Designed miniproteins, single chains, continued (4). Designs and how they scored, part 51

Each design is a single chain, and the fold is of that chain. pLDDT is the mean over its residues in the fold that is shown.

## One batch from the design tools (miniprotein)

Design m13865
Fold by ESMFold2-Fast:
Structure m13865 (fold): chain A 55 residues (1-55)
Amino acid sequence: SLVDEFNALLAEARRTRDPRVVMQAMELLAELKKQDPEAAAKLAEELGRLVDEIV
């Protein structure tokens, strides 16, 4: 599922701190927002917290 793919990218971004992985997560989030905006909002908060952690 898109949620599972996003969570895998989020974990990889935390491990590698690779901006390409963060961009992939943002692209998946945009797709997920079209299908399930409520789930996308929750995952956007997780991505925001990750970005704050890696700066």
Scores: mean pLDDT 80

Design m13866
Fold by ESMFold2-Fast:
Structure m13866 (fold): chain A 99 residues (1-99)
Amino acid sequence: NREKGEKAEKEGNNKEAADYYTREGVEKLDAGDWEGAARYFQKALDLDPNNVDAWTGLAMAYFVGGRWEEAKEYAQKALDLDPDNEAARAILDGAEAGL
């Protein structure tokens, strides 16, 4: 996904590049690397700030990292774009209970 993201970015397809970097972030989360995941989700959002999956992924990465204030902020960004996003709502509720 990283190589496909780099190619899409070079071709000026920011939305497609963001989708590939979001997938790489998910792979990093699955590997237990929440800091690496957060870097890829942030790169996706730098290219496409409307990518709901990247906001939700960034919220999950910070939640797993114990950074509940940031997890709340990023989950709220995902909900601002997609109010019915159950994953973002679950992260927000969990972070609020922890804070």
Scores: mean pLDDT 85

Design m13867
Fold by ESMFold2-Fast:
Structure m13867 (fold): chain A 87 residues (1-87)
Amino acid sequence: MEEKLEEARRLLEEADRLALKAAEAYKEGKLKEAIELLEEAERLTRRALELAREAGAPEELIEGLEKAIETLRAKIEWLKEQLKKKE
């Protein structure tokens, strides 16, 4: 179980790095790149949530990860709308 939590932690660290890269891409007007990076971050966060659930992580952690995914999805949808207006 500890091994799954460690893997989840690594996935979340990578997701955080991708989210920072997405913020920089957005700042540079690279909307398509920003969307791609956030979609990758969402995939990693979802995998981390799966591993956390399998490991029996505290409900607080599970809820936090679910909220993080919700936030990422909202950002992705918003960026997709911005891209449509810019094209």
Scores: mean pLDDT 85

Design m13868
Fold by ESMFold2-Fast:
Structure m13868 (fold): chain A 80 residues (1-80)
Amino acid sequence: KLEELVREELRKRGLPEEFLPFILRIVEDLELSEEEIEPLIDIFKLLYERGYTVEDFENWYNENPESTLEILRILIESRM
């Protein structure tokens, strides 16, 4: 159910499906609720439109997972 919800939001917002595994990982690691998934996808859409790729996000997350998760949580909360 969660995977299908994320996939539908990616399609609605014009993000590539290659973001799906990464977003699911972030949702699990941050323990996000359904209401927090939409802001998260909006953040990735904004960055994608500025030329950032899923590989960029994966690299940032692999280099500094705790800091990346903290920043993402702050950004999600700011958009709720």
Scores: mean pLDDT 81

Design m13869
Fold by ESMFold2-Fast:
Structure m13869 (fold): chain A 67 residues (1-67)
Amino acid sequence: MTPLQKALLSLAGVTEEVTRDALAAALSILTGMSLEEAKKFIDEVLGSEDEVLTREQAIKVIEEVLK
């Protein structure tokens, strides 16, 4: 995991789990997407609309956005 990925996970509050809202806010800051666009990006990457995400799911989304 890169220092940037660690910083984003920390910003989103991800130790064990994170809300979709918190991860979306972190992605919005990183990419300039709206919060709604960030939430849709999360849903598309994970194939689900869960409000609470695992650390592994959050990492997957961050890796996809950084490609």
Scores: mean pLDDT 72

Design m13870
Fold by ESMFold2-Fast:
Structure m13870 (fold): chain A 70 residues (1-70)
Amino acid sequence: KPLLEYDPSAPERQQYVDYMTRLAQEALEKGVPEEEVFKKMEETIRERGKEKGWSEEETEEIIEEVKKKV
């Protein structure tokens, strides 16, 4: 199955979702447990949301989008 590719013309939010999805997939390929990968991913997205001024709801939507794509 084709992996999600980075698209520089995509909206910034979509680029970030694709980036985080790829990082999660790479961690899973390295044998990191799924629960640990998702925990790290959620923490990383929440911290970025604080830095970028995203709402809590928007941050949770991004987390759910990444989980669906992994």
Scores: mean pLDDT 75

Design m13871
Fold by ESMFold2-Fast:
Structure m13871 (fold): chain A 74 residues (1-74)
Amino acid sequence: MEEQLKADEERIEKLVEKAREGIRANRSPRLTEEQEEDIVEAIRLIFEALNLIEKYSSDPEALFAAVEARRAAA
């Protein structure tokens, strides 16, 4: 079971790296490195939430709503 957790972490990390590369290549407004890291962290949280939905799919809509509510409160 440890192997599955490791594989999930590697998958999430690869997706996060792709997102970071996309942000750097995008013609968006100039972002500071700190702002780019904030966006990357948000993307990481989304991928982690999606991975949990796949594993424990009892109420994916409630999980998504909770993530949005937490982001609005933070």
Scores: mean pLDDT 67

Design m13872
Fold by ESMFold2-Fast:
Structure m13872 (fold): chain A 70 residues (1-70)
Amino acid sequence: SLEERIKKIEEVIKSNPELQKRVDEANKLFDEAQKLEKEGKYREAIEKGTEATFLLMQAYVEALELIKKE
């Protein structure tokens, strides 16, 4: 199932410090984007949110590739 696949990806991320740091950075950028949105700075919020999404996607793709090598 999709839920089981996501759980496996998250477990791989937690076991890999480099991937975990990327997820942590993405979460920080999402928090910054949310703050900017509340301040009415929509362009800056979109920019930060886009960067966060890209980092999160990279971490998940790399985790998925690690699963395929197991």
Scores: mean pLDDT 84

Design m13873
Fold by ESMFold2-Fast:
Structure m13873 (fold): chain A 77 residues (1-77)
Amino acid sequence: MSKSELVAKAVGYVLRAIGAELDGDLRAAAEAYEKAADYYEKIGDKEKAKELYERAAELYEKAGDLEAAKEAREKAK
C-alpha cells in the first residue's frame, strides 16, 4: 500500500468517525478514530496517530468500554 493509499484510508476513517459522532454512536466513532490512527502510524505520522488514539480512548470511555479505552491509550504512547 502506497503512502497516498494509507493517507486516503486514514482520512476516510476520520470522516466515518465524525459521522458516527454526529449520529451519537460513540463506540463506532471510537473504532473509526482508532483505525484512522493505525493508518497514520503506518505513514509515520506519530503525532497525528497519538491524537487520534487519545480521541478514540475518550470515546470508548464515554461508551463504557474501559478495556478498549485503556488499549487505545497504550497505543498513544
Scores: mean pLDDT 85

Design m13874
Fold by ESMFold2-Fast:
Structure m13874 (fold): chain A 63 residues (1-63)
Amino acid sequence: SLADNIDVIDGRPVKSGETVKIRPVNGKGILLAHRESWEKNKDKTDPVTGNPVEIVDEDYILP
């Protein structure tokens, strides 16, 4: 639950601002990121792992 407040793109806490759901391009699972951080990431990669990521539908349900 504490980790749920971390933006996975830049590692900062998720505020009341808008977020997006993203996933590894050829992987599994869903991550949350600030929409602004997603838009600024030109290469569309996870800066921690370096793996490519893609946006998924807003209605995608986490397990």
Scores: mean pLDDT 57

Design m13875
Fold by ESMFold2-Fast:
Structure m13875 (fold): chain A 65 residues (1-65)
Amino acid sequence: SLAEGRRILEELAKRFGISVEELVRRLQAALPAMETDPVVRALALRDLEVSEAELDALAAYVRSL
């Protein structure tokens, strides 16, 4: 759900010590590569420390903005 994606985004921003707005900008730039390149997607899962379902919820929320 979009609410789940928002929650994950807020938790990640807090964990990385950056603003939600800055994290959104970085994710918007990275989304095309994460959607088309399985290696980029795997690195995003590792670096964000999220599950595939959580990454999909996060991506859906970021795409809605």
Scores: mean pLDDT 83

Design m13876
Fold by ESMFold2-Fast:
Order: structure tokens, then sequence, then C-alpha cells
Structure m13876 (fold): chain A 78 residues (1-78)
């Protein structure tokens, strides 16, 4: 599900491993496409992946509280 994908991506972001985060996002999206996920499901998963990457960049810039608030806001939209 998109929520489970978001949680896995968030965990990778918390670890600060941006390369692993990108690889996980690409793998998850490729699997969803191969399994015949709907366009809506794919769009939601892509949005979560982009939000997680943005939050990770904020953490890298020393803006951890802002990253946490951003992720919480995006999670609430699900």
Amino acid sequence: SAAALGEELAAAAEAGDLETLRALAEEALARLRAEGASEEELARAETLAEATLEATRLVAAGREEEARAFLAEKAAEL
C-alpha cells in the first residue's frame, strides 16, 4: 500500500541514507507498476517518495524539525 511504502521510505530517510532511499523508492514504484497498480496508487506513492526526499534534504541542511513537520503534514493528507 502507499502508506506502507511511505513508512519504509521514511525509515530510510531517518537513517540519512539518501542513496538507499532513492533505490528503495525506485524499486517499490517499479514493483507497483509491474503488479498493475492504479494510476491513483502510483501517483500517491510517487508523491510520498518525493515528500520523503524533500524531508531528507531538509534534515541534511540541519532543518530537522521542519522536515518532521513536513512529513507529518503529508502523512495526514493520506
Scores: mean pLDDT 74

Design m13877
Fold by ESMFold2-Fast:
Structure m13877 (fold): chain A 82 residues (1-82)
Amino acid sequence: GLEEKIEELKEKIKEYEKKGDKKGLAEALYELGLAYRELGDEEKAEEYLEESLKLYEELGDGEGVLKSGTELGLLYMERALK
C-alpha cells in the first residue's frame, strides 16, 4: 500500500510540475513527506516537507505553511530525541 502511494505521488508531482500547478505540487509534496516519514525514511521526509513548506510560503497559504511546518517540527524533535 505505502510503496504504491509513494509511486503515485511521485507521478502526480511530475504532472503538477508540468502544468505549473503550484498548489497541487505543494499538497503532493506534503503527502509524499508524510509517506516517507511513515516508511521511516527521515531524510526524504525532511526533503519533501521542506519543499512543500517553501511552496506554501510562496503561495501565501497559511494553513499549508502551518501543517508542513508542524510535521517538520515533529520530524526534527524525533531526530533530537534519538
Scores: mean pLDDT 86

Design m13878
Fold by ESMFold2-Fast:
Order: C-alpha cells, then sequence, then structure tokens
Structure m13878 (fold): chain A 65 residues (1-65)
C-alpha cells in the first residue's frame, strides 16, 4: 500500500540519518558502532505501542542493506 511504501522510505532515511551523527562522532574521537546506534533507535521504536509494525519494516530494510 502507499502508506506501507512511505513507511519503508521514512525508515530508510532514518537509518541514513543515524549514519551522519556517527561520522561526526568519529571526527570528534568517539568510538560508536553504526549497529549500536541503529539498535538503540529500533529499541525506541519498539517501546512505542503504535510503532510495533514499524519494527518489522525496519528489519526488512536492514536486510536489504
Amino acid sequence: SSAEAARRERLQRFMEEMGAPYEEMKKTGKEVSPEELLDRQIELLRRDPGSAATAEEVREVVARR
């Protein structure tokens, strides 16, 4: 559906945006894995009852990367 496609696109962009802070942290000398940042965000999404289905979409997008 259109809503499902939009949700996947939003999650894809969200994961790409998480990469930008990681690059900034590397320049400042911090050491954080991109996987840890992504995992934290997925955890936050799963804590929102209305976002349970969103976790499934995130897993599908991650599998495509």
Scores: mean pLDDT 56

Design m13879
Fold by ESMFold2-Fast:
Structure m13879 (fold): chain A 64 residues (1-64)
Amino acid sequence: GTWTNRPYDQQRRMFRQFVNNGRNNQLTPFQQDIINMMEQAINADDTDMRRIVGQIQDMVNRHR
């Protein structure tokens, strides 16, 4: 997706927004898993963030 082409710092900012918004909502199990992975990515180094971002992208593509 378009967000994966952004610098890591911008991706982390987007993830922080999604995590904060998600925690205030009733989430489906799928949405909860995505939010948990985003939270892990925010706290990860760039190598682990790249891996987690790939996993999030795969999960989103499979859910469609």
Scores: mean pLDDT 74

Design m13880
Fold by ESMFold2-Fast:
Structure m13880 (fold): chain A 75 residues (1-75)
Amino acid sequence: SNDKKAEELVKKGEELYKKKDYEGAKKLYEEAIKLAENKEIQVKALRNLGYVYLEMGDLEEAEKYRKKAEELEKK
């Protein structure tokens, strides 16, 4: 399913993030967000994308994705 593929993309992105491959993690999280239909997967990918932007020094984009994840989680 699309959700299963999105979950696999999130897991791979988390592996790249731990290795400090922030550009690789970013691409996988962006793809997961596009593919995911499940709210929990979308929230996790959005939150993780926020952490990627934080590590890359883009504080405005980090806050944007943090807020998107928080707003989606509350719905």
Scores: mean pLDDT 88

Design m13881
Fold by ESMFold2-Fast:
Structure m13881 (fold): chain A 68 residues (1-68)
Amino acid sequence: SKNELLKKINELLNKDPEFQKKFNKLIEDGKIEEAVELFKEYLLKQGLSEEEAEELANFVKEMIEEAL
């Protein structure tokens, strides 16, 4: 569900405040594709599979694009 995905995303972001700052700055600067790619790489570093990382990154991309 969207709520479970959001919970997982928030949990992962809270583990690395420095990453969260970099991610937020890319979004603020309008560098959405770079932000999504950075997030995907971060998820892989956290031990997620390529499939899981792609799904979460695509979900985050949709959320950012809907908010703009």
Scores: mean pLDDT 80

Design m13882
Fold by ESMFold2-Fast:
Structure m13882 (fold): chain A 61 residues (1-61)
Amino acid sequence: GPLEEELAALINAGRYDEAVALAREAGLSDEEALEIIEKLLKEGKISKEQAAKAIEKILLG
């Protein structure tokens, strides 16, 4: 959906902190944010390296 598309765009731009902020502003839990990252990786919309970086930022930020 639109949120997933925006998150993918921010991650692809290297804007990980903004992607995490957007997910939190949208009311997503850490678990829900991780599910979206897994979906984006599965769909080939982000790389494994980008997924790992996004996961790190979600769990540590």
Scores: mean pLDDT 86

Design m13883
Fold by ESMFold2-Fast:
Structure m13883 (fold): chain A 105 residues (1-105)
Amino acid sequence: GAMAARRARRRAELERLKEQYEQFIKDWADTVRAIARRAGLSDEEADRLAKEFEEAMKNKDYEKVQEIADRLAALTEDPALAEALRSMVEVLKQLHEEIERLEAA
């Protein structure tokens, strides 16, 4: 029926958003590690920072995400990447809000 079709569509959309969210976190964690290494941090320090950033994103610790993003934006020589880092927390918030909206519906 129409109700079953709506529930199936919502579930499919939620799963797509969760996959997008997991990829977003992975891509930014990889980017954080790459910037840290290029800035002269050790592999161990770069991995620790990337893990801290990933955990902050998953825990919705937006203040910590912004702190790390701003620090890395100052270390990168790529102005487009620096701008992306400074704006990424708003993208993360929107993605969290959309997932929560679909889970609540």
Scores: mean pLDDT 83

Design m13884
Fold by ESMFold2-Fast:
Structure m13884 (fold): chain A 83 residues (1-83)
Amino acid sequence: SKEVNEKAYEALEEARRLREEAERAAEEGRYEEAAELYEEAARKVREAAELVKAKLGKDHPLAKELEELARELEERARRAREA
């Protein structure tokens, strides 16, 4: 539905903004802040993935791509905490 699509879009837009903020924080050496921002971005991507799974099915390619993106963001957060 339009409502579900709008919620998924909003979550992905928030994730994109949080990722950009995390990248800036990491560039400035603020690694703990970068980790927290990457973790929040991953949560938003997982929210979008769940909306996609509910609407299009849990095996839909878009849901798998979003889950992979969330794992990448979680890995970036872990690396930032280790820096």
Scores: mean pLDDT 85

Design m13885
Fold by ESMFold2-Fast:
Structure m13885 (fold): chain A 84 residues (1-84)
Amino acid sequence: MSQSRQLYIQGVRYYRNKDYDSAIQYYQQAIQLDPNYSQAWNGLGNAYYQQGDYDRAIEYYQRSLQLDPNNTSARDNLQRTLQS
């Protein structure tokens, strides 16, 4: 398993525990190692959405979709956020 994937998985664990600040830190570290990691960009979007930072959430969901247009989670989350 790549280091970026391990950092992403740790971010997901913090996100599920509603520790969004820690989730953001781990997702950012995953992206520093792999800037093309679409799931990590989507994870950043989710964490910022939960904190009410919809502008950053939109930016990161758009980046996730640019990297992987088939990321249905990022697409659906982007559409929901744009209505907020």
Scores: mean pLDDT 89

Design m13886
Fold by ESMFold2-Fast:
Structure m13886 (fold): chain A 92 residues (1-92)
Amino acid sequence: MEVELLRGVALVALSVLIVTLEKEPESPERKRLIELLREAQERIVAEDYEGALEALEEAKETAKKLEDKELSEQTVRLLEKVAELVREAKEL
């Protein structure tokens, strides 16, 4: 796959997740998670894929602390897929 497609899909997925999380009840974990997702987006745009992967890993750990277990599990799975796209973009 081309780097532009991998980056585009990752950025869109993170944007959709941020919008979804903003509809959830306010919590410190939600706020921290949104901050980490925005940091990951900025790193992907800057082509700092190592920094993006670090932000995504921290985001996964924060997502595990969400009170809604279904949202927590879905968020972790989505972030794992986004991290795979970022790793593939880094290898190209």
Scores: mean pLDDT 84

Design m13887
Fold by ESMFold2-Fast:
Structure m13887 (fold): chain A 76 residues (1-76)
Amino acid sequence: SELRQRGVSLYVAGQILYSAGEYEEAAELFEEAARLFEEAGDPEVAEVLRELARAYEAAGRLELAEEYRRRAEELE
């Protein structure tokens, strides 16, 4: 699936940005990756939402971090 391949590419790019300390930019890429994985019906959505929550927490966006953490838990 093109959606899944795009989602994987964005997820990897987000992890690279997170490792570089670019937390807000990493969160934006994780949001798009999660959206694509959800559209593709890919079970990896939960993992991406967990990484998104982690990125928002590192960026100081605590309410968003908690929201996405809860969404990830609801999928498991």
Scores: mean pLDDT 87

Design m13888
Fold by ESMFold2-Fast:
Structure m13888 (fold): chain A 60 residues (1-60)
Amino acid sequence: MKEEEVRKLEEEIKKKVKSPVSDEAIERFLKTGLETDAEATAKLLKEILENIEKVEKKKE
């Protein structure tokens, strides 16, 4: 389900961004995004996660 997919992406992003302030910002962003356009929010989160993964691959 799209909402469950968004929550999975949220958890992955929080795991990679180790800041309490960032966690609150991510939750606020997801709440706003899910209320306006869940599909666009999920796509954006996937792109963010993909970029984080790409940076990690460069570190080996």
Scores: mean pLDDT 65

Design m13889
Fold by ESMFold2-Fast:
Structure m13889 (fold): chain A 81 residues (1-81)
Amino acid sequence: MKVEIKSVEVTLSDGVERAEVAVSSFGDNAIVTVLAQGKAGATVEAKVTLRGEDGKEYSVTLKVTVPFDGGWAVAVSVLKL
């Protein structure tokens, strides 16, 4: 299955030093990963819209908060397409 990325919207708070959003596919599933590093309490919110082979659009919103200064936060969502 091939997943089309329609949009990726990322909102960063003050104190974010690194943020990454990745989309990968595994069978009929899309895997969305959000990674953040920065100051304690810094947040990254990612809104990802995907299109499956069926032509339907799927959206997911992931928000992560950095737990301590220099710490890493990760969120993963698996969507059945």
Scores: mean pLDDT 82

Design m13890
Fold by ESMFold2-Fast:
Structure m13890 (fold): chain A 69 residues (1-69)
Amino acid sequence: SADDEAGALLKEAAALARQAQATGDPELREKALELATEAAKLMGIKDPEEAREMGERMIRTVLTHEAGR
């Protein structure tokens, strides 16, 4: 389902975002954002700009929650 696919993409995006934070690699950061943006589109966000903004927010949320662990 779209929810299952979006969840899988978001988990992969989260893993890449963590790796980007640990290594400082901008390529990994951009790949994470691309996957999170795809997840946002699957969740019903039709506008590409809104999908990218949601993807950025999802990545920030993941990194913020891990910083609080």
Scores: mean pLDDT 79

Design m13891
Fold by ESMFold2-Fast:
Structure m13891 (fold): chain A 87 residues (1-87)
Amino acid sequence: SSLLEEAIKLLEEAAKLAEEHGDYELAKRARELIKKIKEGKLSNKEAAQEMVEIARRLADLGSELEDERLVALAVKIGEVAKQILEE
């Protein structure tokens, strides 16, 4: 799915930015989700649910650090998750 490919790219960026800001747990969570998506271990709904939770945590981090890149990325991840849920 092109939506899952986009989700993987956004989650890779989220992991990198979270790690750059010292949130190693959020980075690990994003990387574990990427792995599970690539291995086909999650349904689209399960993947979307985890993406929404990652987006929430990324938005919280971005708001605390006043980093607009984190907030914008969280919005993008949430939008892609919603599109996956609508399929």
Scores: mean pLDDT 87

Design m13892
Fold by ESMFold2-Fast:
Structure m13892 (fold): chain A 68 residues (1-68)
Amino acid sequence: DEKAKEQKELEKKKKEDERYQQQLDEQLKQLQQQMEQEGVPASVQTQRQQQLYQQFVQQYQQEKEKKS
């Protein structure tokens, strides 16, 4: 049953997305703590967090394309 296999794949991808989100959140939290220790201004903190987020999302998208 193709539909059952497709649903299973979608469920796996969703769980992978959730794990990826958790990893991203942890890295963002660590980055924030490090920047606070370094006394980085809030505007720069936001920019660095956005850069990390974009890099992480891009890597995830590339991995999806390679696996398909």
Scores: mean pLDDT 76

Design m13893
Fold by ESMFold2-Fast:
Structure m13893 (fold): chain A 55 residues (1-55)
Amino acid sequence: FSKKLETDVVASVTRIGKELGIDQKTIDEVVKRLEAGDHSGASLLLQQEIERLKA
């Protein structure tokens, strides 16, 4: 990820997370993983939290 793409992805994840009602701590954890270059871990965490909220 370039810094530009990383910034845009972080903004998108934050917005979508808020819209879905995901708590800020979980959003912050996803953002931390994205900034650390762990895109797979960030994606997996986000998917698990969304699934948990809908279950």
Scores: mean pLDDT 74

Design m13894
Fold by ESMFold2-Fast:
Structure m13894 (fold): chain A 69 residues (1-69)
Amino acid sequence: MEKIRVYVSKSVADKTVEEVKKLIEERGGRVLSEQEKEGYVVITAEVPNAEELIDELLKIDGVLAVEKI
């Protein structure tokens, strides 16, 4: 399992966070943590294939960036 961080704009966070979590879970991943920061929310997750999921996550409105760790 690979780890990713998803950065979500705080202005749309409620809906976008739920969409991000749903997509991660549907792709067989697991959300590890959710942290609120100034102006954004960071979701850390474990996923089977980070490369495939990054492209899908970036298509979600309000996702600012996705980082593989």
Scores: mean pLDDT 82

Design m13895
Fold by ESMFold2-Fast:
Structure m13895 (fold): chain A 62 residues (1-62)
Amino acid sequence: GPGAEAVAGAAGKDAGVPAEEVLRIAREHSREEATRLLAERTGLSLDQAASVVEALEAAGAM
């Protein structure tokens, strides 16, 4: 809806980077590579991206 688009839906996160792809890169290369890619693509810091990747791995491992 029009209200939701107010810097919430298109604020700068497309969620176009699928978690599966990030995790796949981490397994294929290394968590560092996936973290770097995520940080660069989303604009997060390496520490922040690393936390996200770790959380995704934990959730995906379940």
Scores: mean pLDDT 67

Design m13896
Fold by ESMFold2-Fast:
Structure m13896 (fold): chain A 67 residues (1-67)
Amino acid sequence: MEREELEREVTRALALMWAALGRLFEKQGNLVEAAEAYRRAAEMLEPVDPELAAELRRRAEELLAKA
């Protein structure tokens, strides 16, 4: 299952990049864009890391409530 393993690692890496982008938007005060980045990261992580996905989704919801 080398293909599925590589796809999971790539998905996790891309999701972490989106989460990092979300943190950058959050630092800039762009709460809506930060929330969108976190939601995208959570969606990508859902099949590979559902616990982290849930955490990022919750963070996105908190940011949207403040925007």
Scores: mean pLDDT 81

Design m13897
Fold by ESMFold2-Fast:
Structure m13897 (fold): chain A 61 residues (1-61)
Amino acid sequence: VEELAERMVEMIRAGKPLREVVDELIDYLINEKGLSREEARKVVAEASRLAYQRHPEALLP
């Protein structure tokens, strides 16, 4: 989850909109980790929360 949060911050800093980053990470978890879409959404939600707590500036519009 922490590694996913850091990856999310990197993607946002590279100029990807948050919605696209979330969608890409959900697809990554489904395809590479074998999670269901619902499980992937929960993991990405937790990663988003951690990313915001550690790097609020990166997730602020």
Scores: mean pLDDT 75

Design m13898
Fold by ESMFold2-Fast:
Structure m13898 (fold): chain A 119 residues (1-119)
Amino acid sequence: SALERRRAANEALNRALIALTKAALAVRAGRREEAIAHLEEAKRALEELRRIHADDAETSARIEKAIEAVEEAIEALRDPSTPDEVALEHILEALHHLVDLEGPREEILARLPDVAAAA
């Protein structure tokens, strides 16, 4: 149903935003392996979100760009010669592509500091 689809989209977006926030905190703490695990979780959530929005070309394209940014962040963290700031830039790029998506965005963004503190 439309309600179930909207709920699934909201849950996937929420999971992606939380995982991206946890990844950014792990990068700042120098915990590269923990950051990679959170980014892989974010990627799974974004792939689910893209599947849900497959009929919306504009939204799907924005989600695809967020997935690409997450993959670039993972690659940066796996290369010991690449500074952590490069991974942080890619995480911020992923968040930027998601900020204009419909759903619980305003509620999630308002709660990001509390979610980050709980991570």
Scores: mean pLDDT 82

Design m13899
Fold by ESMFold2-Fast:
Structure m13899 (fold): chain A 67 residues (1-67)
Amino acid sequence: AAELRQQGEELREQGLKAHAQGKYDEAISLYRQAEELFERAGDEEGAQKTRANLEVVEKAKRQAEEA
């Protein structure tokens, strides 16, 4: 449980770094993996925050493709 939450947080941080570098597909993959770990850990707050990050990066990817 605690280990899954920690792994989720680590993957979410890696996703944030990938997003900051414009690596949108990598960020999406990392966020999806983090969300899965948070859900398995029963961490609803972590899962919700990660879903919010997913929405932001998916929107950023679409805007970059249309620019």
Scores: mean pLDDT 82

Design m13900
Fold by ESMFold2-Fast:
Structure m13900 (fold): chain A 112 residues (1-112)
Amino acid sequence: SRYSEDETIRLVAQFLLENPLVLFSDAELGRKLGLSPAAVSRARRQLFGTDEELLEEFVEEGLLVRNPITGAVRLPPDLSREEQKEVLVEIVRRLVERGEGSERTLEIVESL
């Protein structure tokens, strides 16, 4: 990727906040943003984590919505951009508190 890891996280987070209705694969999102699928996958892991049990907790609490056919998770599409940003900040904060997230990712999302 021609972008830093921080810039990649910012680009992916901004795109998700602007496109909450669209379920892009890592490859499709990579094509749209000029990123490798691996870079998108790493950014997504920084934003939502890799622990499926914790992802289930976020879905149960309404912080994320799961597609019942594909299993893909997204931000709630019926929220405003400001509310979606608040949800994303809360997700990343909880990942940091559980030792599964990065303070830098939290700073990036808070700056959006």
Scores: mean pLDDT 79

Design m13901
Fold by ESMFold2-Fast:
Structure m13901 (fold): chain A 83 residues (1-83)
Amino acid sequence: MSREEIEAEAEASLHVMRASVHELAARRAAARGDHEAAAAHYAEAADAYQAAADILERAGLDPAEVERLRALAEEARARAAAA
């Protein structure tokens, strides 16, 4: 794996971690009835998953993970709209 590929994977991983933090925050907000905060956090999670997918796709890395991250972004967007 090249240095550019390692850097892309590291950057994508940071965005996935950011998405996970926002998903956790969204679930906690929803549990306490704060639907506006839940929607905002799900939207941030969707943006983070999309950013991770875009980085991997641009680097030509892991097409299966790109599709999985795009699916997660779509799911988070749907949850934001429903919250």
Scores: mean pLDDT 89

